# Designed miniproteins, single chains, part 68

Each design is a single chain, and the fold is of that chain. pLDDT is the mean over its residues in the fold that is shown.

## One batch from the design tools (miniprotein)

Design m2350
Fold by ESMFold2-Fast:
Structure m2350 (fold): chain A 61 residues (1-61)
Amino acid sequence: MVTEGMIRAIAVHLGVPEELRDEVVKRTLEYIEKNKDKIKNEADLGPFVYELVRKVIEELL
């Protein structure tokens, strides 16, 4: 399962400033909700979440 803590940890690892981490978590969760039906394999969940976090960072910066 994707957790807020996992998304936040990825944001920290990618160097997101503390002031933007909550926004990154929020937007990433919104994208996951919109794309739940597109995740066909649990093994792909980690890479999928990582790419969403990167996309959100690019949209905010």
Scores: mean pLDDT 74

Design m2351
Fold by ESMFold2-Fast:
Structure m2351 (fold): chain A 89 residues (1-89)
Amino acid sequence: MEEEIKKLMEEEAEAVAERIAADPERMKEELREALANSETLSPEIVEYARELLRIIEESDSPEELKERAEKLAKEYAEEIYKKRLEEAK
């Protein structure tokens, strides 16, 4: 069960990174909209969105963007996974 959740979250991180690399302008718009509604988001999601927006703005190539976005998404997924483990205990 725990391994299945971790694997699913890792697969989601890869899918998110590919989606971002395919259309970074659309993702910037989505992130700006999410940040405009930050009152409805957890602090962790707000920080994730800010870092992701920075990565998109700083990345000079789709390859760099995908690599950096995947790393950030995996880090975020690990934090959520740890929270789920605590809730399951």
Scores: mean pLDDT 72

Design m2352
Fold by ESMFold2-Fast:
Structure m2352 (fold): chain A 58 residues (1-58)
Amino acid sequence: MSPEEAAELAERNGARAVALGGDVEAAQKASQEGVKAALEGNSEKGIEGARRALEAGK
């Protein structure tokens, strides 16, 4: 997964948490951290942020 794809996934998972009524604050924080890491070229950290955002949105 490219850094750009990881950033998009992190943003998408954050938005999903808002839609599903999960822990929006935790999801947005994880999403922002994931996007930042991905844009710095760290796809692994970007994917981890996306995963945390998805989990918080449950």
Scores: mean pLDDT 77

Design m2353
Fold by ESMFold2-Fast:
Formats: structure tokens, sequence, C-alpha cells
Structure m2353 (fold): chain A 80 residues (1-80)
């Protein structure tokens, strides 16, 4: 499942991100992958079970991105 591999790669990109711009770029890519997965489901290209797995992976990637973004923001807030 090509889409699953891409979502997992984006999660790694987020975890390895060194700048806020990299985090934002990866979050944008998660959104594009979500749209792609939804369109595949509508076209009958994935089963309901596969869709649930893809949605979970997308949610996980988004959660990782939000956590990483918050860590960057906390570093900025801690500066005095």
Amino acid sequence: MELKERIEQVKKDIENAKTLEEIIGAMAEVTLLEIHAYMLKKAGGVSDEEWEELEKLIDEARSVAEKKYNEFMKKLQAER
C-alpha cells in the first residue's frame, strides 16, 4: 500500500524536522495525503478496513506534527 508508506515517511520527516518551516511543510503534505486517501476511498480503491487504517495513520502523523510544533513554540516562549 503505497499511500501508507508515504504517510509513514512524512512522520519521519516531521520527527527529523529542524525548522518551523519544515514542520509546516510536512503538515501540508499530511493534508494532501488525507485528501488523496479520501478520494481513493470514494473511487473504491480501498476497503473500509484499509480506510480506517489510513485515517489512523494520518491522525498519528498530524498528532506528531502538532507535538513537534508545540515543542518549537515552547522553546520560543521559554526565552527571556
Scores: mean pLDDT 79

Design m2354
Fold by ESMFold2-Fast:
Structure m2354 (fold): chain A 68 residues (1-68)
Amino acid sequence: MEAIRERSEELAREQQERIEKYGFTPEIAQQTLEEMSRLAEEAHAAGLAVAIVPVPGTLAVRLEARPA
C-alpha cells in the first residue's frame, strides 16, 4: 500500500508541475490518465481497491489504495 501511495503522490506532484508550467492540456490529461491507470492495475494485482481522488489545492489527482 505505502509504495503505491508514494508513487501516486509523486505522479500527482509531477502532474501539477506540468499543469502550472504548460497549462491543463489534452496531452497532460492523457498522460495523467495513462500513469494512473498503470498504478491502478498494479494495485489491483496486489489485491487492493483503488479510487482516484483530487489533491487539495491543485488540479492534480492521486490514487487512494485500500485492502479489497
Scores: mean pLDDT 74

Design m2355
Fold by ESMFold2-Fast:
Structure m2355 (fold): chain A 75 residues (1-75)
Amino acid sequence: MEAVIIDIGGTRVVEVNEEARKLGVKVGMSLVDAARTLRAAGVRQIWVIGVSSREEAEKLKAKYEGKVPVVIAEP
């Protein structure tokens, strides 16, 4: 299983899709805690994608919706 973390400069989880939520990732977690939670749930590969804005992050999240766990992290 793979997951995507969309990073706007990210230290804090601000949004999760349903797949990430089902694996125990919650809004308000640190990025490190979110990554640990995903790995504890059996995620073997985490892709970190840096973006410049929340709007870019939301578009990218929509592309992966229903396919893989997605987490958006902000400063």
Scores: mean pLDDT 81

Design m2356
Fold by ESMFold2-Fast:
Structure m2356 (fold): chain A 66 residues (1-66)
Amino acid sequence: ARVEVVQEGDTFTITGRGPGGEYRGTGNDGAEVFAEIQKVTEVAGVSAGALAMAKALEARKAALSA
């Protein structure tokens, strides 16, 4: 399964793909983003904890690189 997080201003778009299909969601703050990552992992059939940590780190690094 694959999960991507894209930040546009205060909005995060989360897209996931896996055995369950594709999921796309949005969040405006950290709590909403983590909830959407959990939904992505549920639909895609992947571990929520591992993906949540990895994607939080990717989003943070992207913000620092911009």
Scores: mean pLDDT 65

Design m2357
Fold by ESMFold2-Fast:
Structure m2357 (fold): chain A 76 residues (1-76)
Amino acid sequence: SLEEEARKIREEALAEFRRWLEENDLSEEEITQEMLRIAARVRERMEELGVPQEVIDLYLQELAAGFAALRAEYLA
């Protein structure tokens, strides 16, 4: 379903961000910029698939929460 595709995109984005953090020694500013870059790409992919705006906004909020958790773990 479209919702399953949107969830998969979000999960792939989180996995990509986690791998990027593991492979690089990064400043907080660089981490923030990468989060924004990945989020922008996720939005574009979901819009291309025709995901409703309300669903995109919900999944991007969940993605942001996931990014914040990974960032906090990395900076600890």
Scores: mean pLDDT 81

Design m2358
Fold by ESMFold2-Fast:
Structure m2358 (fold): chain A 92 residues (1-92)
Amino acid sequence: MTAAERAALEARREAQWAPLARATAEELEKQGKHELAALARELADAPSEEERLEALLRLIETLLETEPEENHESLRAARATVEARLAELRAA
């Protein structure tokens, strides 16, 4: 894979994350979840993969405090995935 192909893949992932995070923030604001909405905006605006994963981790931790138990299993799985990826990036 060329450097240009890697850059295009990164830009595509970034383009997908920012709109999704902003849409999530708007939905959370409508639900009165202002703290979660702020965290989702932080995720959308994060300039690096490490900063995005850190913002996502904070959002998941806040969701574990506010969401009903039925959502906790998937949130804990997501947290473990984010923590593993963050550890991989920090070890590189």
Scores: mean pLDDT 72

Design m2359
Fold by ESMFold2-Fast:
Structure m2359 (fold): chain A 60 residues (1-60)
Amino acid sequence: MAAREARARALARALFAADPGSLGHAPETVARMVASLLPEPLPLERLVRIVTEVRDELLA
């Protein structure tokens, strides 16, 4: 679980870095994009929380 969450956080950061406009997207939209890139999917609700945490870190 922890390794998959770390990978999801890294992917979320990479997506926001590649497309800063995505910081304005709904977290659910970004979470679905992260899910499509993960070899082992996490529950969407967990990905939404990870994406929200990463976005909040980048906006702070």
Scores: mean pLDDT 78

Design m2360
Fold by ESMFold2-Fast:
Structure m2360 (fold): chain A 87 residues (1-87)
Amino acid sequence: SAMEAERAALRAEMRWLAAVGRKILAEMEQRNYVLSDEEIEGLERFLAHARRLLARARELGALTPEEVADWEAILAQLEEVIRRARE
């Protein structure tokens, strides 16, 4: 069904994006949270996109409760990166 195809595609995209988010977090720690204005804007766009996908994934039951909790943690950590970079 169209809904099953959407769930499968969204699950795959969310899992790939979680890996991207974790890689960003590791790189930011190594860079002592020093980012350019363009990189901060890029992260803000990534967060907005990830939040929209997470909301849709919750609606469709595309992710497990543990995967949702992991995503909430990733989003919170990326928001903290932006906060530190703006100091």
Scores: mean pLDDT 86

Design m2361
Fold by ESMFold2-Fast:
Structure m2361 (fold): chain A 67 residues (1-67)
Amino acid sequence: ALDEGRRALRARDYEAAARHFLAALEQDPTDREAANLLGLLLGSRGDEIPAALREELIARLQELFPE
């Protein structure tokens, strides 16, 4: 998941990258690299990710890391 996410990010497939980084976090919620990469992607390239997917990713992150 994390390695696949990094490959997608290099290919500028931000949708696939976001999905893979979320999958990595679901597998290991303590994976700081996956969390940082997903956060950076949503913050800097959020407009390149479909709104519906962005909302789904935010909802899943809220489940994994509730404030």
Scores: mean pLDDT 75

Design m2362
Fold by ESMFold2-Fast:
Structure m2362 (fold): chain A 112 residues (1-112)
Amino acid sequence: MKIHPLAVDLVMDLFGLNEEEARNLLASTLDEDVTEEELKKLVTIEPSDGGAALQVTEPLYKVLKKLAPLIPNDTSKDLDSAVLQLLRSSKEEKRKIALEYLAKNPPTRTVE
């Protein structure tokens, strides 16, 4: 599995992960290679609470969707609201959720 370095950097910065943890998270959450083309594709997430819309890269949106069910005390009615709650959470909480996902879903694929 090939993952663009910018995707690794984005996940490291957002979740407070080291490079190995970030590569493992991407390998566990994604079934496909992450190219520069995929990173140029933006997903617009509209908050149901009337806040400003957020844009994230498509690979990052896929990662967030996989992690969203692990949010403790999630009051979100839909997946996009859960993704927004995760994006708004502290870096420490994001790191905890990412590491919990990795513990339950260890990578079986090599990341290059």
Scores: mean pLDDT 76

Design m2363
Fold by ESMFold2-Fast:
Structure m2363 (fold): chain A 69 residues (1-69)
Amino acid sequence: DSEKVSELMKKYSELMLEFQKAIVNGDKETARKLAEQALEVVDELARVSGAAGLARKYRESIEEKLKEV
């Protein structure tokens, strides 16, 4: 479902933007919580037919960003 994928992509992007703001502000606790929420979006995206590759890419991005926290 392309609409569901688009919705999840938007939610992921919004969470990662807020994550970056939290990092810039030195709020590591908020950044970790936002990354956890982004991982939930990735798990939901992984359950959408045809979106497994995108979900894997997003998971790798979150894991890389979490190294900064």
Scores: mean pLDDT 85

Design m2364
Fold by ESMFold2-Fast:
Structure m2364 (fold): chain A 101 residues (1-101)
Amino acid sequence: MEELVEEARKLITQAASALTNGDYDKAIELAEKAVELARKADPHSPVVAGAYLLLGQAYYKKGDYEKAIEAFERAIEVARRAGHPELASQAELNLEKVKKK
């Protein structure tokens, strides 16, 4: 379990780097794998919320607004269940950006 969480955290860091570099397809792939591994370890952890937040940001940058909305809504749900209101607020702000186009 610890090994899956550690791998998910590494993938989140790599996804964030890919997003910053404008490689949105790579950011999506890395974030999707991070979600998979984090959920397998603990579906209610803030690591899952962080992975969904990055996935939503990557889809938003790529212009896939429907998938971005879905990912941000999942990030909000998981962050609230994990007791991490700061992360939920970040996802909510990003969700509003998508709804504005």
Scores: mean pLDDT 85

Design m2365
Fold by ESMFold2-Fast:
Structure m2365 (fold): chain A 60 residues (1-60)
Amino acid sequence: SLEDKIKEIIDKVKKMYEEGVPLEQIGNEVRKMALEIEDPEERDKVLGEAIKYINELKKK
């Protein structure tokens, strides 16, 4: 489902962030993951949620 794909990419972002990966590199990784999603609308939504989450991590 779309929700499962969003959860998977967000969980990946959390893991990379906890491992000390720079947010710019995390952004590049989520773009690569989103390209594996065949449906363009789902791809845009998944990428959008991941980028939104990355931006919230910056605001601490």
Scores: mean pLDDT 82

Design m2366
Fold by ESMFold2-Fast:
Structure m2366 (fold): chain A 80 residues (1-80)
Amino acid sequence: SPEEGERTLALVREQGERDKKIYDEMKKKLDEAEELFKDTPLSEVAKQVKQTAGNDIEKGKKLADELKELYDKMKELIRS
C-alpha cells in the first residue's frame, strides 16, 4: 500500500540522517587532523580514510575513530 511505502521511505530517511551525521562528525575530525599535519604523510592518510568512508561508511567510521585517537595523541606531543 502507499502507506507501507511511505513507512519504508521514512526508515530509509532516518538511516540516511544518521549516516550523514556520522559522516559529518568524522569529516570534521579528519579535516582538523589534515590541517594539523598538512606537511606530513598523515595528511595523505586522512584523505585516504575520507575516500574509504565514501565507499563504506561503517569501515570509514572505524578508521576515522582510530585516526582521530592517533592525531589527538600526536597533537598533545607536538604542543609539548
Scores: mean pLDDT 68

Design m2367
Fold by ESMFold2-Fast:
Structure m2367 (fold): chain A 87 residues (1-87)
Amino acid sequence: IEKVDFIQGIIDNRDRMSALMDRLLGPGKGQEIMDKIIELAPVNPQEALDYIRQEAERARQTIKDEERRISAELFLGAMAAGIKTLL
């Protein structure tokens, strides 16, 4: 039940989550990440988890603004936690 709820929640909120992530990571990045999670998480949750972890590491290394970096890490960490429920 929670697997369906997580994926559906991501799909239903894709545009809002993408807009927030674009603000944190740069234009188009939020859409790219959300589309990858929607594509991978239902089929290969381990690959989706590895992908989001790589994006979190990239954000940690590339975002110089502390508040933006922390917000991006928290959001990507929440996505990773959601994907873990699919394993």
Scores: mean pLDDT 79

Design m2368
Fold by ESMFold2-Fast:
Structure m2368 (fold): chain A 79 residues (1-79)
Amino acid sequence: SALREQAERLFAEGKEAFAAGDLERALELYEQATVLYLSLGDNAGAARVLREVARVYEAMGRHDLAARARAQADELEAA
């Protein structure tokens, strides 16, 4: 679907932004991808993005937010 293609593109762009050190941009792109995966009922896709969000928060020194993102990903995978 067009929404799935958009989610995949946003996720890929987010990973590129993270690799480039654009942490805030990576979070914005990952947030958009997560919303689209959830709208598609793709909990596994959303969980995959949230694990990358956790990596960005670790890079920012935000261990609290990283742990929260991982917990959300685990919850989606359990559903």
Scores: mean pLDDT 91

Design m2369
Fold by ESMFold2-Fast:
Structure m2369 (fold): chain A 86 residues (1-86)
Amino acid sequence: SEIDALLQLVDLLAKDLVEELGVDPAVAERFRSAVKEAIRARDAAAVREHGAWLLEEARRQGLSEEDLARLERAVAGLTAAIERAV
């Protein structure tokens, strides 16, 4: 299903946050759990809020502008996909 594909994308994004961007594993896990719950609830507003929190946390951790732009695109894509699925 489209929802199952979105849940898989969240798992992949959380892995990339730790392995490629050096984000704290606890931060990545908090994001993963919260966004998967929001997707299951079909709550696009909650996905948006968790994405905004992650971007602010990534800025605080000192991610580069290039990595922040990449993350912002990924979060925007997830939000657009869930809005289309509801």
Scores: mean pLDDT 83

Design m2370
Fold by ESMFold2-Fast:
Structure m2370 (fold): chain A 87 residues (1-87)
Amino acid sequence: KELEEAKKALDILLEEAEKAKNKEAIEYVRKAKEYLEQNTLENFQKAQAYVYYAYLLVYGGLPIEEAEKKLEEAKKIYEQHLAKLLE
């Protein structure tokens, strides 16, 4: 369930990156999805890094407080999934 929620969040981020026509963000989201599907701790950490860079590229035009809030929301989803992998 948590993995499916993380995938849905990445689908939304990909859609926003495509609307913004930001090729780098699109590439980073796709790499994050690939790593997330392999469902290992190392690949999860790589996916998280790519998501953070994609968020910066897509939402970097927002006021910093709004960009930080979106990043914190993404972090919570990934931390919940990470906790499940560490069980």
Scores: mean pLDDT 69

Design m2371
Fold by ESMFold2-Fast:
Formats: structure tokens, sequence, C-alpha cells
Structure m2371 (fold): chain A 60 residues (1-60)
């Protein structure tokens, strides 16, 4: 499961990069659009984690 651990670490890095990019975009947006962008980023990040956990559990 070393491959699964490495994949989860890469996914976490991608989530952090996504969050950073969205925060940068939000800083240049209206308050209403910024709130929506951050909320959508949180939802996407959570869905990615939930999906990865479900797949890892199926492979265990």
Amino acid sequence: SSAIQAAMERMQQLIEDLRSGVEEAAAKSSPEEAARLLENADRVSQNMRDSAEARAKALA
C-alpha cells in the first residue's frame, strides 16, 4: 500500500495547490464571488478526499 500512500500524498498536494489558486482568485474578486469560490473549493476538496478514501477502502 506504499503506492496508495504516495497517491494520497500527491492528492493532498493538489488540494493545497487548488486552495492557494482559489484564494488568489478570491482576493481579486467581489466579496460575494470570493465566498462562492472558497465554498466550492472546500466542496471539491472534500469530494476528492471522500472519493479517494472510498477507493482505498475498496482496495484494502
Scores: mean pLDDT 81

Design m2372
Fold by ESMFold2-Fast:
Structure m2372 (fold): chain A 80 residues (1-80)
Amino acid sequence: SMAEIEAALAALRAGIEARDDRAILTAAFHLQRVVDRDPSVAAALAEELRRLAALAEGLGMPSLATFLRDLADYAERQAA
């Protein structure tokens, strides 16, 4: 559901800002499952993931930024 994806994106943002690795991994795993389960959200998810990747990069988390960009690219492929 959109509410489920919105909650996961909010949790991911909060985790990035707090530098909470467990929260980041939990939210990222949940987002992967949402993309796999409901490809209709894939395009909207890609844009927000790229915004979060930019935030992560700005906060000195380049590995997370790469992961989020890869997930965004995957989501776009599922939408095509």
Scores: mean pLDDT 81

Design m2373
Fold by ESMFold2-Fast:
Structure m2373 (fold): chain A 60 residues (1-60)
Amino acid sequence: SSAQGEAFLRAAELLREMVARGVVSKESATEALDQLIDQAKKISPELAETLRKIKEEILG
């Protein structure tokens, strides 16, 4: 659902912000984001792609 997609995006954006603020490591954030990506693949390939781009920005 659109509500699930929005929740996944908010979670990913929060992880990105926490890494930028030094609250969590890139490793911990990418582990959590990989779990979100795996769940997103079951809902929407487009959502999973968006989450992977956020992961790349965290790592880059």
Scores: mean pLDDT 84

Design m2374
Fold by ESMFold2-Fast:
Structure m2374 (fold): chain A 104 residues (1-104)
Amino acid sequence: NLDELTEKLRKLWEEIRRIRNDKSLSEEEKKKKIEELKREIALLLSIDLARQAKANPEATKEAMGLDDLDEAIKELLRDWNMTVLDLSEEEAEEIAEEALEIVK
């Protein structure tokens, strides 16, 4: 549901803004907390993308050059998280696997 996704993303962005403006936190503490919230945003966006890919299985398999839908979704999410969100390969792989399990 786009409305639920938008509301969850809004709350996470508000939390990032609060952390950035919190004078009681060190810059190192702010960076760590913001990175954790960015990973939550990455997971939420990956879940939505996985649902869209699952709803169009033929196009997803063709785009990734794979016959297995789950593998095609996993590769799509891994590549998207690395390219668009600048996550490490390890972090992108973990988020891709978690998002795929949630949409099964």
Scores: mean pLDDT 85

Design m2375
Fold by ESMFold2-Fast:
Structure m2375 (fold): chain A 67 residues (1-67)
Amino acid sequence: MEEYVVAGIADSQETANRAKEAALEAGAKDVRVVKTPQGYVVAAIADSPETAERVKKAMEEAGAKTV
């Protein structure tokens, strides 16, 4: 099974945590948050394209910029 990665950038730890929760609620298998000079990178793993699309939308609604 191919895994799909959805990545977003959040300006704050609060927004990153919100995006992480939103991604998990949307069906992500795993979510990692990493602090970088550009902000907080939220990386979510989905097991299908449909789940990846839902995760992306959920993260964007939580305030993260998906890349």
Scores: mean pLDDT 80

Design m2376
Fold by ESMFold2-Fast:
Structure m2376 (fold): chain A 96 residues (1-96)
Amino acid sequence: EEEEALRRAKEDPFGTIKWLAEKAIKYAEEGNLEEAIRYVDLAVRIAGQAGLKEAVIAGMLLISARTALWFGDEEAARQAIINAAEVLKKAAEKAM
């Protein structure tokens, strides 16, 4: 749940970002791109609130993923989602 993720982020923002990014990668690998986008969107919001500059780049990749899905390009969407999640995961790990 979004509410649980936001609550967890108040105590451990970077651990929460990493957890959400790992979930997004897993869902993207399983082909569940809509759930993967939802997890990346949550991670971007938490990263932005935590002051991570990488949130901007990940947000742009999320827009690219949504655009690719709207045109039916699932491969481009998957790559953009995984790239966004990896950017956030690495940023969170560096901040920990």
Scores: mean pLDDT 85

Design m2377
Fold by ESMFold2-Fast:
Structure m2377 (fold): chain A 80 residues (1-80)
Amino acid sequence: TPEEVKEKVRKRVEEFERELLEEYGSQLTEEQREALRAVVEGFKARLEALIAAGTPEADVLRLLETSFERVRELVEAMVA
């Protein structure tokens, strides 16, 4: 169901945020952390909208992985 897909997305986003904080937290400024939260909330909202529109789970999860890769690239640029 769409609600089950939303729950999977929510759980994966929470795990991703935890991993990022453990890996990069000490290297990020408060402003950079706020910018990252905004980016994460943005793609999360977009994915939830796609789920509500009936986008297949496989497509949603693929977009989620792409979003995670983009955020990692952003973080790497911030700490470089």
Scores: mean pLDDT 82

Design m2378
Fold by ESMFold2-Fast:
Order: sequence, then C-alpha cells, then structure tokens
Structure m2378 (fold): chain A 85 residues (1-85)
Amino acid sequence: MTPDQVIQQINRGTQVAITALNNGNFDAALNSVQGVGDLGLQSKDPRARQEAIRQLRRIRDVAQQRGFDDVVRLAQQHIDTLRRQ
C-alpha cells in the first residue's frame, strides 16, 4: 500500500468512526479508532502518521462532546503512541 493509499484508508476509517459516534454505535467507534491508530503505526511515512494523529484528535473531540469516555481514552492512547516514535 502506498503512503497516499494509507492516508485514504485513515480518512475512510475516520468517517466510519464519526458516523458510529453520531449513531451511538460504541463498538463500531472503538474498532474504527483502533484501525486508524494501527494504520498510522504500521506506516513508515511521516505524513500518514501526522494524518492519523490529526484524525484521532478529531474523533476524540467528537467522542468527548458525546460522552463516550472509552473512545476518548482509546483515541488519546493512540495519539500518545504515534507521538512517541
């Protein structure tokens, strides 16, 4: 998978996570956050990592507004892991 394809998958995963949060689908939101984080970690491209951090922050903020504390926590854990490189 090219770096640009990884970024496209990160953006798709983010849309799934946001839709799941808007619909109150907790499990789908958690799975999508995990997928976005994993894509950022598996990519050796710094652009894909920065995109994953940016999108995880967006998911975290939406989850926080909706009171999905476990999704907030998981997104923050992935952000911290990606930043520790």
Scores: mean pLDDT 86

Design m2379
Fold by ESMFold2-Fast:
Structure m2379 (fold): chain A 70 residues (1-70)
Amino acid sequence: ARAVADRTVSLLEQHDPEAAKAAREAGDKALAQGKTLDQVIVAISNAALTHGDEAALKAGEAIAQAVREQ
């Protein structure tokens, strides 16, 4: 979960640093609460969506890449 969250944020930061910051905060909170990988992914996606449809799309692409690397 942590590796996927960290990689997702790193990829998203290259496109949208503000969305990446929100995603990092949401992911870190979910991880601190002992959430599963699926729940961490949902938290990151929801945070990116608050920054618009393009940020949400880029977050989805970053998540898919990060998951495939595991």
Scores: mean pLDDT 81

Design m2380
Fold by ESMFold2-Fast:
Structure m2380 (fold): chain A 68 residues (1-68)
Amino acid sequence: MEDLKKELEAKKKELKDLQDKGDALEKKMDDSAITDPSKTEELKKKKDQVAKKGGEVGDKYLALYQEL
């Protein structure tokens, strides 16, 4: 049980880190839209990659939560 709780906390932290990274990328996109529109598309692709990884980690988090 303790191992599952530690893994849940680790996944929760990973999700938060990915969310924070996504938020930082969104802010950079807003900033770059004013100065360089081509950079905005590159940042959007990076944000999409972070979102996909967040979804994968989220699915694993839910699976682990059901094992509690």
Scores: mean pLDDT 77

Design m2381
Fold by ESMFold2-Fast:
Structure m2381 (fold): chain A 74 residues (1-74)
Amino acid sequence: NYRVKDLVALLASLPSLDPTQRRIAATLASLTLQSGKPVSVSEIAKAAGVSQSTASRTLKQLVQQGLAERVPKP
């Protein structure tokens, strides 16, 4: 599961991200704000309209940039 690490930094970075990163980042932020819980890769992929492989790869990039964090499933 994934969540936004810093929402303000994420929103400020959106114009600098590529289209796929922007879509995944915006989807992650929206789902995290709506549920208040970490979101699974499959939920993000469905909401963003991308494959789970694309979502997983892009989420790892966002984590490396400090914009998202990985949370273990309970």
Scores: mean pLDDT 77

Design m2382
Fold by ESMFold2-Fast:
Structure m2382 (fold): chain A 82 residues (1-82)
Amino acid sequence: MDPEIFVKQGEILYKNGKYEDALEMYEGALGALIRLDGEDSPKVAQALINKGKVYEAMGRFEEAQKLYEKAKEIREKTNDTS
């Protein structure tokens, strides 16, 4: 399945308060993105941030922080130095 479809569905579910379903969609997106672009890709970082926002909305701030830190590490590695 296209990872962008998972991201879009996760975002819709998140906006509708269906947080567990949104997490499942973002996890699907992460798996597909890692296979296509590798673990240290900007798209993976964005999916981790989206997943973190869901945990934050659920009051699971520790899980959200871990995802944001991982996304930050990926973004620092993928900065365009051109």
Scores: mean pLDDT 80

Design m2383
Fold by ESMFold2-Fast:
Structure m2383 (fold): chain A 97 residues (1-97)
Amino acid sequence: MTPEERERLDLEVEAAIVQIRAAVILHSLDKSPVKTELSEKAKKLAQEAIDLANRAVQAAREGRFDESRELLKRAQEKVDEAIKLYNEFESQVEKEK
């Protein structure tokens, strides 16, 4: 494997992890009977993370590794924020019910 092929693969794998983590949040929120401002914000951030991760994959496939890394960093930040808001939403629902 060339160093460039390895870099592309590593970026694609990291993007796939972000996509899976975001998809799990979206699935959990969709199954919830309760909708709040927190759940809607978490959903929006998870969707933004998927969009950024998709763009990172495209950039990596086109050899734009620096752009891919920046997009992936932003995607990771968005999915981490979505997880924090989702955990706060779950805690709030448990406290009220």
Scores: mean pLDDT 85

Design m2384
Fold by ESMFold2-Fast:
Structure m2384 (fold): chain A 90 residues (1-90)
Amino acid sequence: MSAEELKKEGLELLKKALDEAPVEDLPRAIGGALRGIGDAIHAYLTGGPEAAKRYGEEGLRIARDPKASVTERAYGAGAAVGAGGAILGA
């Protein structure tokens, strides 16, 4: 999967997770997404593009998991967005 695909799919899945979140859970889901973005950027800074790509792809797996909570899916989608963004911005 390319960095462009990671960012694109991450954004799609993040939108879906936030759309599914009840209004009371929305701040927690947003917080999860922001943590995912930050963790993926940290993976890039410490392990380079390959570490970020691996982290983002794992994030997509979580975001696509029907057993995961909305907050967990938002975190995974955020990780994919953050990984793709970090790689593309480098």
Scores: mean pLDDT 84

Design m2385
Fold by ESMFold2-Fast:
Structure m2385 (fold): chain A 74 residues (1-74)
Amino acid sequence: SLEELRKWVDEKIAEVREKLKTAKSQDEIDALINEFLEELYRKAVELGLSEEERQRILTDAFLRLHIEASIALQ
């Protein structure tokens, strides 16, 4: 369900947040973000989400990850 997917996103963003703290380069950060977004896209497609729902969840996750990356770069 979309609710289960959102819970998975929250849990995975927390995992990625910790990995971002140990990243040594922008390339490593980009790789972590891209890996997460590719998995999220695949899960959204597998769930049969509409294009609108898929765009919304991916955009939200992208923005959240960029905020986490900005914090981690301290």
Scores: mean pLDDT 81

